# Designed miniproteins, single chains, continued (4), part 75

Each design is a single chain, and the fold is of that chain. pLDDT is the mean over its residues in the fold that is shown.

## One batch from the design tools (miniprotein)

Design m14585
Fold by ESMFold2-Fast:
Structure m14585 (fold): chain A 89 residues (1-89)
Amino acid sequence: ERRERLLKAFEEGYKQGEEDAKVLGPERVATIYTTAAGVYIAAASMGDPEGPELAAFQAGKAYAHSKLAGDEEGVKIAERLFERALELA
């Protein structure tokens, strides 16, 4: 159930990231979403119960932007952040 919730958050983040990329350009904001995911992972590590889901959502946005930009490293970073969120949930 936690995994299902985090997958849904990631998917919603991915969808929103695709919409954002149409306006802002994917390269410009991928790092912002990656940073946000990292902050929520840190919060989760400190006991924030909302941290994993918020991290998964931001990782989804980062994934979408990195994929659209052709940034293979960014895609891998976003995947790692999502895996980290799953571990902390």
Scores: mean pLDDT 79

Design m14586
Fold by ESMFold2-Fast:
Structure m14586 (fold): chain A 99 residues (1-99)
Amino acid sequence: MKEEILERARELAERAVSEDPEVAIEALTELTKLYSSIEDEEVYKQVGVIVAPAIAAAMRSEDEDVQIAADLALMNLIGGAPEEVRAAIRAALDAALAA
């Protein structure tokens, strides 16, 4: 179960940075569904750390619809996170934005 969720998160993170806007938007939407289904805080933290760099990259897309989908995905990821998990996700996001 945990390994399947982490593998799916990595797959969707890779697709979220696709040059094809349709693929990126679908991946960002599926990421939102994925983390909303996670009940384990440690699994949520690991998924958040994996997907945060991809969301940061998508937020810098030239496609406005991809940017909107990325903003929504980020809001849902942070909003659904427990306080301690949110700090880890924020650190991963900040590191990705600085790179």
Scores: mean pLDDT 81

Design m14587
Fold by ESMFold2-Fast:
Formats: sequence, structure tokens, C-alpha cells
Structure m14587 (fold): chain A 88 residues (1-88)
Amino acid sequence: SEVRREAIRRLLELGREAGREDLALLGMKAVQHIEDEEKVREVTELLERAIRAAAEGDEETARRYLEEAKRVSENPEARAAIEAMLRG
């Protein structure tokens, strides 16, 4: 879907610019397992906020956004990818 392609592009671009390609790749994996386009949009915005917060050293804010993204994500593989982001 165009929404998913744009979401992945934005995450990867942000990961490169923020020096957090590790988080961007896990975020891409999470988004690939979400079928609902509205949920793709919501999760992507949460992941973008989390990556920016992590890049700025605000680990607590990053964790809150990742935990919310995990709650919005119902797919077990998407949740597992977000859980990996929480551990990094």
C-alpha cells in the first residue's frame, strides 16, 4: 500500500538523519506486519516520535511512545519488533 511504503520511507530517512538506523529497521519490520492503514499511520507517527526522542537522549519519552505503539499494534510480530526497540 502507498501508506505503508511512505511510512517505511519516512522511518528509514529519519533513522539515517538521527543516527538510529537500528531503531528505524525495527520500526520498518513492525509496520510491515500491520494490515490496517489507519493503524499503520498511528504506529508510524508514534515510532517517529520515539526515534526522535531517543536521538535526543530522552529515553523515558521514547519508551512511552514505543509502549503506546506496542499497545496499538495487535499483530504479534509487529509487537515483537517494537519490543526489540524498547530493549535497544
Scores: mean pLDDT 87

Design m14588
Fold by ESMFold2-Fast:
Structure m14588 (fold): chain A 55 residues (1-55)
Amino acid sequence: SMDGLRQAEARGQAAMKKVNEAIELLKKGMSDEEAAKISGIPVSAVQTLRDQMEA
């Protein structure tokens, strides 16, 4: 690993935080569209998360 990856790691952590937020919103019974809007990830990604949660 290189110190130059600091920004890439921060973006990766931010993305993971948004995914975790979307999962929590889905667990609270929010729609895919609402979870996507609040978390900032695409609706298609939220739909994939829901599919995995119900698999």
Scores: mean pLDDT 75

Design m14589
Fold by ESMFold2-Fast:
Formats: sequence, structure tokens, C-alpha cells
Structure m14589 (fold): chain A 83 residues (1-83)
Amino acid sequence: MSELERLIEEIVELAREAGFSDELVEELRRTLELLPTFSKEEVIAVTDHMIELFRALAEAFPEHRELFERAIRLLEEMRELLT
């Protein structure tokens, strides 16, 4: 198991705990699994967009704020590994 695979599973689990549907969790997993196939510029753009979405969700759903903040940190780690 790679470090990248572990980060993907942790992010996906946090989204599930925050109440994401199975369909949204699967779409998230698929997107994250594709990141290593992207260019560095594409990885930065996609992860920045995902971080912005999770920040908006943390504001809208403060009861899940800590889960979204943890997911943002893992996305930042993943971006660092891939760039």
C-alpha cells in the first residue's frame, strides 16, 4: 500500500463521516485516484478547487467543521507529494 493510497482512504472516510452519500464518496475516490495521472499544474488546480469546496462545507455545516478541516490538511499533503 502506497502513502498516496492511505491519504485517499483517509480523505474518503472523513467525507463519509461528514455525511456524504455513497455516490459522492465514490466520485471523490475516483477523482483522487486520477490525481497522479495529471500534470503538476492540474494537480494544484484540482486540489485547490476541492479545498475551496471543503472550506465552504465547513462554513455551511459547522457540526462537521473538524472533519472538513482534517480533509483539507490531507489534500494539502497529497498536493505536496504529487508536486
Scores: mean pLDDT 85

Design m14590
Fold by ESMFold2-Fast:
Structure m14590 (fold): chain A 94 residues (1-94)
Amino acid sequence: MKEKIVEELIKEIDKLLKEGKLTEDQAKKLKEFIRENPEVIAKAVELPKEERVRLLNEVRGVDEEEYNEAMENDELARLRLLMDIALKLVEEEK
């Protein structure tokens, strides 16, 4: 499961890089973070929607409607939200 999640996220980053939505440096750093923290990434993806929205509301004031729109319509925003959740989980586990 964790390997599949990591591979899917890396493919998403590569797609965003190809589309010019990420720089090569940004893509490299994101891939390194994902590869170094597969457990945290898996937790972020596996979190119930209610918990993900709650964490994002605490950090950025994102409500459920904004979350749903980003998840359905904006691949870059979706990746950014996932990374924000993962970073928050890393901070809270220390």
Scores: mean pLDDT 74

Design m14591
Fold by ESMFold2-Fast:
Structure m14591 (fold): chain A 75 residues (1-75)
Amino acid sequence: MEEFEKALSEALRYVAEHGTPEQVDEALREAQAAVNALKKGDYETALEHAQRVAEISGDPELRERVLEAAEKVKE
């Protein structure tokens, strides 16, 4: 869980640094939905929302890190 939240936080930080206010707001909403889904044990929904945060960032490295962190939560 900590690794997943860390990856989401890094993606959010990147969006905050490089994104528009609208992108920041959307990324925060998606990240919150991902964390809420994870707390419910809905890993598929959490992954989809986390992937959206990474997509908003536009950074393929951050997308890969988020996906890797989400995969580790399943095992």
Scores: mean pLDDT 77

Design m14592
Fold by ESMFold2-Fast:
Structure m14592 (fold): chain A 76 residues (1-76)
Amino acid sequence: KPKIKYLTEDGKPVEVPDEDIEEGRALLEKYGLDTNVPDEVLAEIARAKKAAEAAGVTLTPEQLKRIYDALLNYYK
C-alpha cells in the first residue's frame, strides 16, 4: 500500500502507514473535529499523537486543533 510523507511537530518528514488514517479519524471524532478531510490530514494527526506520546507529552485540544487547521490548509 502507498505511504504518505508528512511532518511531525519537530518538522521532520516521515512515512505513514495507511492504518494511521483510521487512527486519525477516531482521534478527530473524539475531539469533535470534522473528519471529512483528506486522508493525509487524518494520517498526520495520528502521527502527531504518536510522536507526542513517545515524548511523554499529551496533546491539548488547542494544540490538536492548531495542527488540524494547519494540515487542512496544507493538503487542500
Scores: mean pLDDT 70

Design m14593
Fold by ESMFold2-Fast:
Structure m14593 (fold): chain A 96 residues (1-96)
Amino acid sequence: MKSRLIKEWLDDAGVKVRVLETENGERIVLSEVEEEMLKKLRKAIEEIAKNEVKKPPEEVWKNLKDLPEESKERLAKLLKEEVKKMEEKLKELKKK
């Protein structure tokens, strides 16, 4: 998934917060923790796309359970979009 950084700041607790704009113009607010989890999830999807069946990192899935539901929904949406894009790319490579 390709996203553009719109704004970045540190909150009162010193946690880095970013506003990302997706290709569809949707804006997503992510904390540093959420962004790191998203990065790990993207790597897991890339491994699956290469036919390297690896279980998701246990640490990532454990941490996801502790996130607020709104954060889980945002991450799930981004994950679903990445899977769809990878599937389309794989279909294009097989077609000529």
Scores: mean pLDDT 59

Design m14594
Fold by ESMFold2-Fast:
Structure m14594 (fold): chain A 80 residues (1-80)
Amino acid sequence: DEVAALAARVVEATRAGDVAAHDEALAELAAALATQPPAAQRAALAELQRAGLRIAREQGLVSEEEAAALEARLAAQAAA
């Protein structure tokens, strides 16, 4: 929950364009992840990758086709 809450703060700060809030949340997330087992670190990274892809799609940085291909790759990695 702590890692998920910190990841959510990074995502919200990114979406808002708030650099200070983003840097704060990212530093706290990095510190929390350093103490977590590898499985939890991978889960948090997968969540951030999905959130980043969603924001990129919302902002028109990625096409729907590119987004679908990346989502399929992330799902395959999560299933392994």
Scores: mean pLDDT 75

Design m14595
Fold by ESMFold2-Fast:
Structure m14595 (fold): chain A 81 residues (1-81)
Amino acid sequence: SMAEKLKKLKEEYEKNSGIVDALLLASLRGDEFAKHPELGKKLMEEARKLAEEKNIPPELAMLVLLEEAKKKREEALAEIK
């Protein structure tokens, strides 16, 4: 569930904030978003909405959205194989 994911990510953020920040910075690097600015803008907007809705830091909201996107991508690739 979403609550379970948020609890796990919050614990990881508090213990390994440097790793979480590094993952967020890698995902927000200018090269990728300069090439596809609409994707970056959409992701930031969704992260802000989720942060407000769940009353969590925007960094955690961004990480949740990135994990969900990764999981959906892996599931889609598994169906093709």
Scores: mean pLDDT 62

Design m14596
Fold by ESMFold2-Fast:
Structure m14596 (fold): chain A 73 residues (1-73)
Amino acid sequence: LLDALEAAVKAGDLPGFLAVVEEIVKRYKEDPTPENKAELYRAIALLLKVLGASQETIDFYEALAAYYEKKAK
């Protein structure tokens, strides 16, 4: 899903980007595993980059994603 999200950003495909985000959120709601939390936080970080959020805010969500990625293995 993250690869699809990045592809949508590169293509400027906002509807495709939102569809992938909705799928990530749905997976997290159905099964709140560390894997699904990590994917959600990666998606949030990418959305924040697109919106021009501060680097500090982006780094925070990337750190959260990395934390849950370690717990997922």
Scores: mean pLDDT 77

Design m14597
Fold by ESMFold2-Fast:
Structure m14597 (fold): chain A 80 residues (1-80)
Amino acid sequence: SMEEIKKKLQKELIEFLKKKTKEADERVKSGEITEREAASIVTGEVLREMGIHINILLVLEGKKVFLSEEERAAIEAFFK
């Protein structure tokens, strides 16, 4: 159902945020990047992932999205 898909995507987004935060924290601790750079990177990656999840939901709801025909077909195939 759409409710189960939304719940799964929300859980995946939270896990993605946790993973990206941990990766960024390790890079700060190693001196590779600053805390400010880490915040920018994590925010950017999470916003991109959110955009993907929103587009998936819009495709499944039959809404118009600015995706290629191949990208749309791939989303529909994964949620058969």
Scores: mean pLDDT 82

Design m14598
Fold by ESMFold2-Fast:
Structure m14598 (fold): chain A 83 residues (1-83)
Amino acid sequence: MYRLLSVDSISDETIAAIKAKLEKKLGRDLEVIRLSPVVPNMFGAGAAGLPHLVGVLAPKDSITEEAVEVLKQFGIYVYEVDA
């Protein structure tokens, strides 16, 4: 499993800055992905209803639940992504 880090005000510069800071902290290269809008299916096992997102893809274990809450306070949202 992976976590996608996204921001409310998505810009290529913001995504690049987040990627660079996380790569420096983790000591490894990270992937940037773009997701198309998905219509929510409330009854489907894979239907989390992801919005149109651009973000940095990181391994789930690299981001703790405590870190997710801190990131959310700065407008960075974390989504679970099955790759």
Scores: mean pLDDT 55

Design m14599
Fold by ESMFold2-Fast:
Structure m14599 (fold): chain A 84 residues (1-84)
Amino acid sequence: SMEEIEREMAEQAYRNAQLALASTDPRESEMAFTASLMTLVPEYLTPDQLRVVRQALEKAISREEDPDVREQLQKRLEELEKLI
């Protein structure tokens, strides 16, 4: 079902966030995280999981050199903060 797909995508975004935060060389792991973040339906995650996703997103924003990508990530951060 669509709900099962959305849940799996949310769980993948959470796993990618954890990996990005744990990485000492975050380039590849942050790219995987930001890609999964764009399709995340955050309502499928717990508040604790959303806080991890938020931390990874804040870190990704701080490293992003492309202003257009940074603006997209900032908008996504604003949406997630409404749920935490």
Scores: mean pLDDT 82

Design m14600
Fold by ESMFold2-Fast:
Structure m14600 (fold): chain A 80 residues (1-80)
Amino acid sequence: SLEELKERFEAELETIDQIIRTLEEQGHLEAAERIRKIRDEFVKRFEELVKEGKLTEENLDKLITEARDRVTAILLELEA
């Protein structure tokens, strides 16, 4: 349902927000800012899917995977 897709989007958004907070608390301000930009694009693309009537489980899965991959890449740079 649309409500379940929205809840799933909101859960992913909360996860990203928690990562941003953790990075800020650890002094990784540049990484936090880079992830905020990913978060902003994630929100914008979700809103576009809703507006275009294209919010499906498949399209949301792709959007979440893209956001997770980009966040993970930034986090891996900090561990190197």
Scores: mean pLDDT 89

Design m14601
Fold by ESMFold2-Fast:
Structure m14601 (fold): chain A 69 residues (1-69)
Amino acid sequence: ELLLEAARALGVLVSHGLITLEEFKQYREFLLKNGATEQQILDAIRNADVTVEPEEALKRFRELLEKLK
């Protein structure tokens, strides 16, 4: 599911410190409005795959956001 994949990519970005608190709030709200649960977002951050390259996660996240719009 695109929402879960986007939440996982967001988790990687947060774990690597590539996203500001303000940006995180905006993306979190976007995901929630599109049907993600707060628990799914928290789980994605907690279980972020640290082996994923941050630049690759950012690119993937942007692609997924476009597909969800």
Scores: mean pLDDT 76

Design m14602
Fold by ESMFold2-Fast:
Structure m14602 (fold): chain A 77 residues (1-77)
Amino acid sequence: SELDRLIEEYARRYVELRDKVQEAMAAGDTDAARRHLEELVRLFREAKEQLKSLGAPDTLIAQVERDIAEAERALAA
């Protein structure tokens, strides 16, 4: 389905950005880690809006909102 395809695409992009954040943190590059976390938050917000437009279940939207909150907490630390 369109919804499943979108979920798979965003999951792949998430893993890529997560790995970049982890690499930057391991290198002590705080500025790079923050930029990648900002991209991750943007990715999750984009995913949330597209999921809502496709009529995704509230439970899935709530999961994305939790992912946004987690990334924002990491960015604020």
Scores: mean pLDDT 84

Design m14603
Fold by ESMFold2-Fast:
Structure m14603 (fold): chain A 79 residues (1-79)
Amino acid sequence: SINDLFNEALSINPHDAEFHKKLQDLQKAAELQDADQVKRLFKEAQNLADVVLLNIAEKVIEEKFPENEELQTLLKERN
């Protein structure tokens, strides 16, 4: 599940406060159906070349925003 992915990512980087904040922001955006925030976090992860955050954001978009054309376009542009 997506919650399992968040928990696993937090466990891998237990002392990276900045990473934890971004991961928590992404989880909250997914729960609130905040597509604009998910888009911002996805682009930030791309700028940072943060593969872990990008993979989690991709799963969030696939599972929580399947009908959002703008977010689905971001996935296609990555792949």
Scores: mean pLDDT 80

Design m14604
Fold by ESMFold2-Fast:
Structure m14604 (fold): chain A 85 residues (1-85)
Amino acid sequence: EEEEKLLERFREALLEGNFDEAVKIINEYTKLLFEKYKDADVETTNKIVARVLQLIGVLVEAEIAKRQGKTLPEEDIRARLEAIR
């Protein structure tokens, strides 16, 4: 539930072009995952890192789109966030 709320806020921030808020949400999401999985093994930790890197990838693509006078389509953002699971 908390993870889903953060990912929804992240999507909204990207759609608004609010990249500062999107970075803040990535930091909150990362802290939430490491707190939730504090006793995780190396494999689980690597999966958390991979998920965070995928979020950063979406952020970078959204910022590039904005610099080109475009926005990432909402459906593309949704599909990418679903693929992170």
Scores: mean pLDDT 79

Design m14605
Fold by ESMFold2-Fast:
Structure m14605 (fold): chain A 92 residues (1-92)
Amino acid sequence: SQEEIGAVSKGLMDLVEEAAKLSQEVGDQMADGYGYILKGLLSSAEDADTYYQQAYDSFDKAAALDPSAQPLADKGKAYGDQALALQKQRES
């Protein structure tokens, strides 16, 4: 899971850097999404769903600001889905 979490984090950082090339506002929204995914991964299951929803909303806002950011937003959401799956697949 540590390697998988590292891969998600790196992928999200790469998306934020690419988004920042489009505009500061797009980069800021992608960075907010990244931050929310990290908060989700560090949170209880009850709080995690709220953070992942906020991450998805931030990625949607990035795409709304610039249509060129749509592929970055889609990839961000995919990383969010992977992060949520990794957290919820923990064995009881």
Scores: mean pLDDT 82

Design m14606
Fold by ESMFold2-Fast:
Structure m14606 (fold): chain A 64 residues (1-64)
Amino acid sequence: MAEVDALIEALKAAVEAGNQPEARRLATELHRRIDAIPDPAERDRYLQKAGEAVIEALKARGLA
């Protein structure tokens, strides 16, 4: 799960930097990793965490 946490942090940084191609690449990879989680409750938790991180990054840029 440390890898998923690292991807969330990287995605947040890319969104904050306005690096759209990198943010898209990281979001795609993050979704693949989350989809691979066998436990539905854990998958849901990471989906929520990723969504919150993106919203925070967009808010930091004045976009949300």
Scores: mean pLDDT 80

Design m14607
Fold by ESMFold2-Fast:
Formats: sequence, structure tokens, C-alpha cells
Structure m14607 (fold): chain A 92 residues (1-92)
Amino acid sequence: AEELLRRALERARGLARKLEEEVERALREGDIEKAEELIEKGRETLREERETLEELRDELPEEVRRAAEAALRVMEEAIRRLEERLRRYKES
């Protein structure tokens, strides 16, 4: 039970870190368009994953659903931080 949640969180944190690194690289290079595309793609993927989870809600074991919800929360927070980072970059 706990192992599934831990593994899901580790993977989500890894994906969030990779996205953050790619966005920061784009911003360092002055490629605002690429940074926007990366964040938008992340947001779209998160929306699709959330829709899939809702669709499968009644079919998934509680442990699996809880792990998936926790992973999606990690990604949501990462995307929100990147959206704020991009906004501040544009205001600079």
C-alpha cells in the first residue's frame, strides 16, 4: 500500500523536476515560446490524466486511486509554480 504511494510520488517528483529543468533552460536561452509550450503541454497532459482517473474511479482499488491522486497533485503544484515563474519572467 505505502510502497505504491511512495513509488508514484517518486515518479511524479522526477517528472516535475525534469519539466522545471526544461522550462528554466528555455527561459535562460530567452525562448519564451518554448517555455510556454512546455508548460501548456504539461497542463494538457495533467487534464487528460485527471479525466482518465475520473473515468476509472469506480474500477480502481482505493490504494491505486489514492496514489494516482497524490501524483497528480504533485504535478499540479509543479505546473502552477512554473506558470508563476513564467509570469514573473515576462514582467521582468
Scores: mean pLDDT 83

Design m14608
Fold by ESMFold2-Fast:
Structure m14608 (fold): chain A 55 residues (1-55)
Amino acid sequence: SKRDEAGQIGADVGLKYGSAVGATAGHEAGLELGLSDQEASDAGMRGAMEANIAL
């Protein structure tokens, strides 16, 4: 899904550059994919936080 794709982008960036940068990247990717601002924010933050836990 678009939410899963945005979350994965947030996780990938978060693993490399930290959770805050990952959350922003996932949010922006979600908006580009056509998610609402809230859906993009939620997906990006979730993915980035999951990456941060894995570190």
Scores: mean pLDDT 79

Design m14609
Fold by ESMFold2-Fast:
Structure m14609 (fold): chain A 100 residues (1-100)
Amino acid sequence: SSIEEQGRRSILTYARLAIHELSVYDPEAAAELRALLERTRDAPFEELAAAIVGFLRRLRERYLAEGTPEALALAQGLDALIAAIEAEVRRTRELLARAA
């Protein structure tokens, strides 16, 4: 579906932005997210979105537990990315429901 492909591209753009932000501060987390994207490359849209959001939520919880100013700033950045991905998932679902 062209709708699913557009949603996939948008979600991958947010994931790549997360990788870019993490590459300086937490290169191990950046590598883990790259590996996740490779493993889920052929996954359905919903599964890809859930995998990325799940990863970012777990990473956010780790940063909140760490509690340093740098970690808290990273957690806020991840909150924004999670919200953006979830909004994209909702938009894609609405478009697919309308197309059916």
Scores: mean pLDDT 88

Design m14610
Fold by ESMFold2-Fast:
Structure m14610 (fold): chain A 68 residues (1-68)
Amino acid sequence: GMEEKKEELIKKLLAAKTLDEMVDILVESKEKYKLSVEEIKEALEEALKKTTDEKLKEMLEKIIESLE
């Protein structure tokens, strides 16, 4: 369901190595899995809460700030 897709998105975001990879993950989530902007924002915020990696935190924060 939608909850499982959001959890999968969080896992993919936590494994991302570059900002470009993170953007590709978000585009796929929107286009293939039909996640709403709200669900994507929630996944980004949850990923930010779960990570201790400084570089990953910076990438997640930049994407969150860029969203409408």
Scores: mean pLDDT 80

Design m14611
Fold by ESMFold2-Fast:
Parts: sequence; C-alpha cells; structure tokens
Structure m14611 (fold): chain A 97 residues (1-97)
Amino acid sequence: GAKLVIALALALAAREDDELAKRIAEALLPLVSPEYAARLRRALAEGASAEELADIIAEAVLALSDEQTIAAAEAVLPLLPPEVQEVLRKAIAALRA
C-alpha cells in the first residue's frame, strides 16, 4: 500500500547517500515511536552506515499510523531528490483518500 511505498522510497534514498540518510533520520526523530527514536539516535551517535540507518527508517515508518506516515513523509519531502518527491506526493495523496 501507500505506506509501504513511502517506507521503501525513504529507505532506498537513504541507502545511496550517507548525508541524506542522516538528514532523514534526524527529521524523523520527533515523528516516530520512542523506541525507534532511541534506535535512530544511537545509530546517529555511533556513526552507523547509510544502509543501517535505511533499515531502521523503513521499520520506523512501517510502524506508524497513516496520519503519522503523512506527517513523516511531509517532513522529509524537501530533503529528497525530485523523482523521490513525486513518488512521496502520490503516496501521501493515496493515504489521504
């Protein structure tokens, strides 16, 4: 569904760019569950790879409600490449329907 599309798009974008992975993780900290926020903070503090951050990001997003997923997608939208932004905009519209 649309939530899976958002989770996968964010994870794939994070895996290819270490700095983007960190920025996505930081943007998600106030929006994910306390458990996933703690995992992301630890990963960031320990210098985890983009691949490790991408895995946590995907799990965190999949655990969110539809409303929380929309908020998370909107928060990270301006950080993403244009092609990924378009995928997220369509997925957000689908979750709102």
Scores: mean pLDDT 87

Design m14612
Fold by ESMFold2-Fast:
Structure m14612 (fold): chain A 56 residues (1-56)
Amino acid sequence: GPAAEARRRAVEAADAAGTRAAIAGSDPQTSREVGLAEAERRGLSRAEYERLAAEG
C-alpha cells in the first residue's frame, strides 16, 4: 500500500545518499551516518531503516 511504498522509497533514498557520500570520499562509518540521516528525514527510525534494508 502507499505506506509501504513510502518506506521503500525512503530506504532507496537513504541508500543513495550513503552511496553518494562514499563516492565523494567519505569513510564507511560517515557514509552510513549520511544514509541514516536521510532515512530519519523521511520518517524512518534507525532500527526501522536497518530492518527494512535487511529485508531487501
Scores: mean pLDDT 79

Design m14613
Fold by ESMFold2-Fast:
Structure m14613 (fold): chain A 57 residues (1-57)
Amino acid sequence: SLEEKIAFLREHLPDLNDEARRFLASKIPDSKLGQVAEAAKIADREQRYAALGGLIK
């Protein structure tokens, strides 16, 4: 569900607000949530968000 995806994103991307998490949850398919968790481990903020942007294509 969307709410479960938002909760997942809140755990892995705590620096984002809930509006940004809702947007990502609506764009990222469930099959790519593992890739979101991996992207969240990227220490550089710009590289992290570039990787996340690639997942919403």
Scores: mean pLDDT 77

Design m14614
Fold by ESMFold2-Fast:
Structure m14614 (fold): chain A 61 residues (1-61)
Amino acid sequence: DDAAKGKAAAQKGADEGSAAGAGFGAMSYRGNPRGALLGGQLGEKTGDGAAAAELGASLGT
């Protein structure tokens, strides 16, 4: 069922993005508190921790 697969993928992405975004955001705090905050928020909202981490790092640079 494509709908069920899509929903499961979105849920998994949100869970992984939230956890990864918060983790990478917290690490960015050591050098950039704005990156940590933004990375965590974006990870939760987008479900894409990698993209959230990249954006947080870019803002810190």
Scores: mean pLDDT 56

Design m14615
Fold by ESMFold2-Fast:
Structure m14615 (fold): chain A 90 residues (1-90)
Amino acid sequence: SMAEELEKLREAGEELVKEAEEDLEGFLKRLAENGVKSFSELSLAEIYEKLEELIKKLEELKKAGKLDEKQLVALETLKRLRDIIKKKLK
């Protein structure tokens, strides 16, 4: 299951980050509903870097009070994924 999630993230890494940057609200809504795009075109190191960038942007929105409860859950999901990838890189 975890390996399948990582493979899905590998398939959509760059597209996922671009989607979050262009339509963060729509992207967070899809994540909260259970849609994580794959990252198959990225290495684990590149996926980690993109997740760090995305999490930083989402934390800024959280500080501004612009995230609802579902979006906060999506942010926590991304943080957990980042931590899993970090352990695999070290």
Scores: mean pLDDT 60

Design m14616
Fold by ESMFold2-Fast:
Structure m14616 (fold): chain A 98 residues (1-98)
Amino acid sequence: SSLRQQALRDAENSRQGMLDVGQDALALARAMSAAGRSAQGDALLAEAQRVMARSQQLSDEGFQLIADGGDPVIGSAMTGMGLVAMAVTLVVIRNEAA
């Protein structure tokens, strides 16, 4: 249906946004390590990698749920939760980098 096609597009956009935010978080943690804060930067890099891996799994599960004919609201919420988790992680790393 057109509603499912829209939900798939929204889920793809959320997944791409999560990946973009995730790359920013990884880059910032690496920059902290390069600036002489290696112990803190390395710890935040490891945390960002863990959050990104879980957010990717959640986004993939949500997208697959919509694609397989499941509830598009639940699938969209799953992809959105992955994006939010990654965005929160970036904010935490930005605050630690300041």
Scores: mean pLDDT 88

Design m14617
Fold by ESMFold2-Fast:
Structure m14617 (fold): chain A 88 residues (1-88)
Amino acid sequence: HMERLKADIEAYLATLTPEQREIIIESLKLYADEGKSVEEVLEFTRKKGREAGLSDEEIDRIVLDVKGIINTFKGLPKALKKFAELLA
């Protein structure tokens, strides 16, 4: 299932700009490696999106995507860390 999930996420990330992709990766690392709360991570994602000049619609999409990825790996911290490693 991880291989299929990886392929689906890689296909999704391929539709994003380099800036959007970087923000998502940094947000996931903040959660997985630094143990920040979901709320702190989503605030970070929103702030980085604004700094990168993304539209409010684009920011809302990547915030929702980060939240969805974290929720998918909720209770599976080793899997989330491996996933973030594969995106880097």
Scores: mean pLDDT 76

Design m14618
Fold by ESMFold2-Fast:
Structure m14618 (fold): chain A 79 residues (1-79)
Amino acid sequence: MPKIVYSEEELERMKEAGKKIGEWLLKNSNHPMERELARALKEGDVEKSQELMRELFFPAIDAAIEEGKKRKEEEELKK
């Protein structure tokens, strides 16, 4: 199984998720780089979005993953 190289089907799913993230970013961020990332995600420019994501979200992705995990676990525990 490719761990680093994503399959085309996985890439398409990621593009759809990226489109959703791009829309959220355009609404909540005025930072030039984040705007460019949102544009690239919306247009499906995988290479550009991946590079920008690494630069912008590399530290933030870890925080977002942890927050998402904690939020899901806490909501499941409380419900």
Scores: mean pLDDT 67

Design m14619
Fold by ESMFold2-Fast:
Structure m14619 (fold): chain A 85 residues (1-85)
Amino acid sequence: SQEDLIKEIEELRKMIEDQFKTLLEQETDPEARKYLEESLEEVKKLFDQALEYAKQGDLVQATQAAGQAVIIHIDAIFSLQRMRS
């Protein structure tokens, strides 16, 4: 359970970070790039916290932190779409 959660968080982190990197490679607007970079930094911090909690056996805090990272990722995608509309 704990080992499985750590693996799932690591896989989710890699997927989300790679999506942000792809968006940054395609984005030419400086304000949108800054927003993406700031969002990615926050996501990285939350996944680092999630992994630390998971390794300590605090699975509730681990899932909460990972969930917050996912929300920031979704918000970033929707905000970019809105800025382009």
Scores: mean pLDDT 87

Design m14620
Fold by ESMFold2-Fast:
Structure m14620 (fold): chain A 66 residues (1-66)
Amino acid sequence: GEWKVVDEETVEIDLPGVNPFDYMSIFSKIKDKFGNKAIIDFKDGKIVVRLPGVSGEKLVEELNKL
């Protein structure tokens, strides 16, 4: 799947049929890049990311590089 903008500061990726290990891998990459400021949530086969003070457009651009 690809990252997409949900709102002004929120982005998500659809990961249908993904194991918990894949979520952990993606979480680690986001945490390494953005640190503890990134808010990461896992719901309904999706990973949702928000970074305070960063627009969803900038966030999706940087996440698609990972």
Scores: mean pLDDT 77

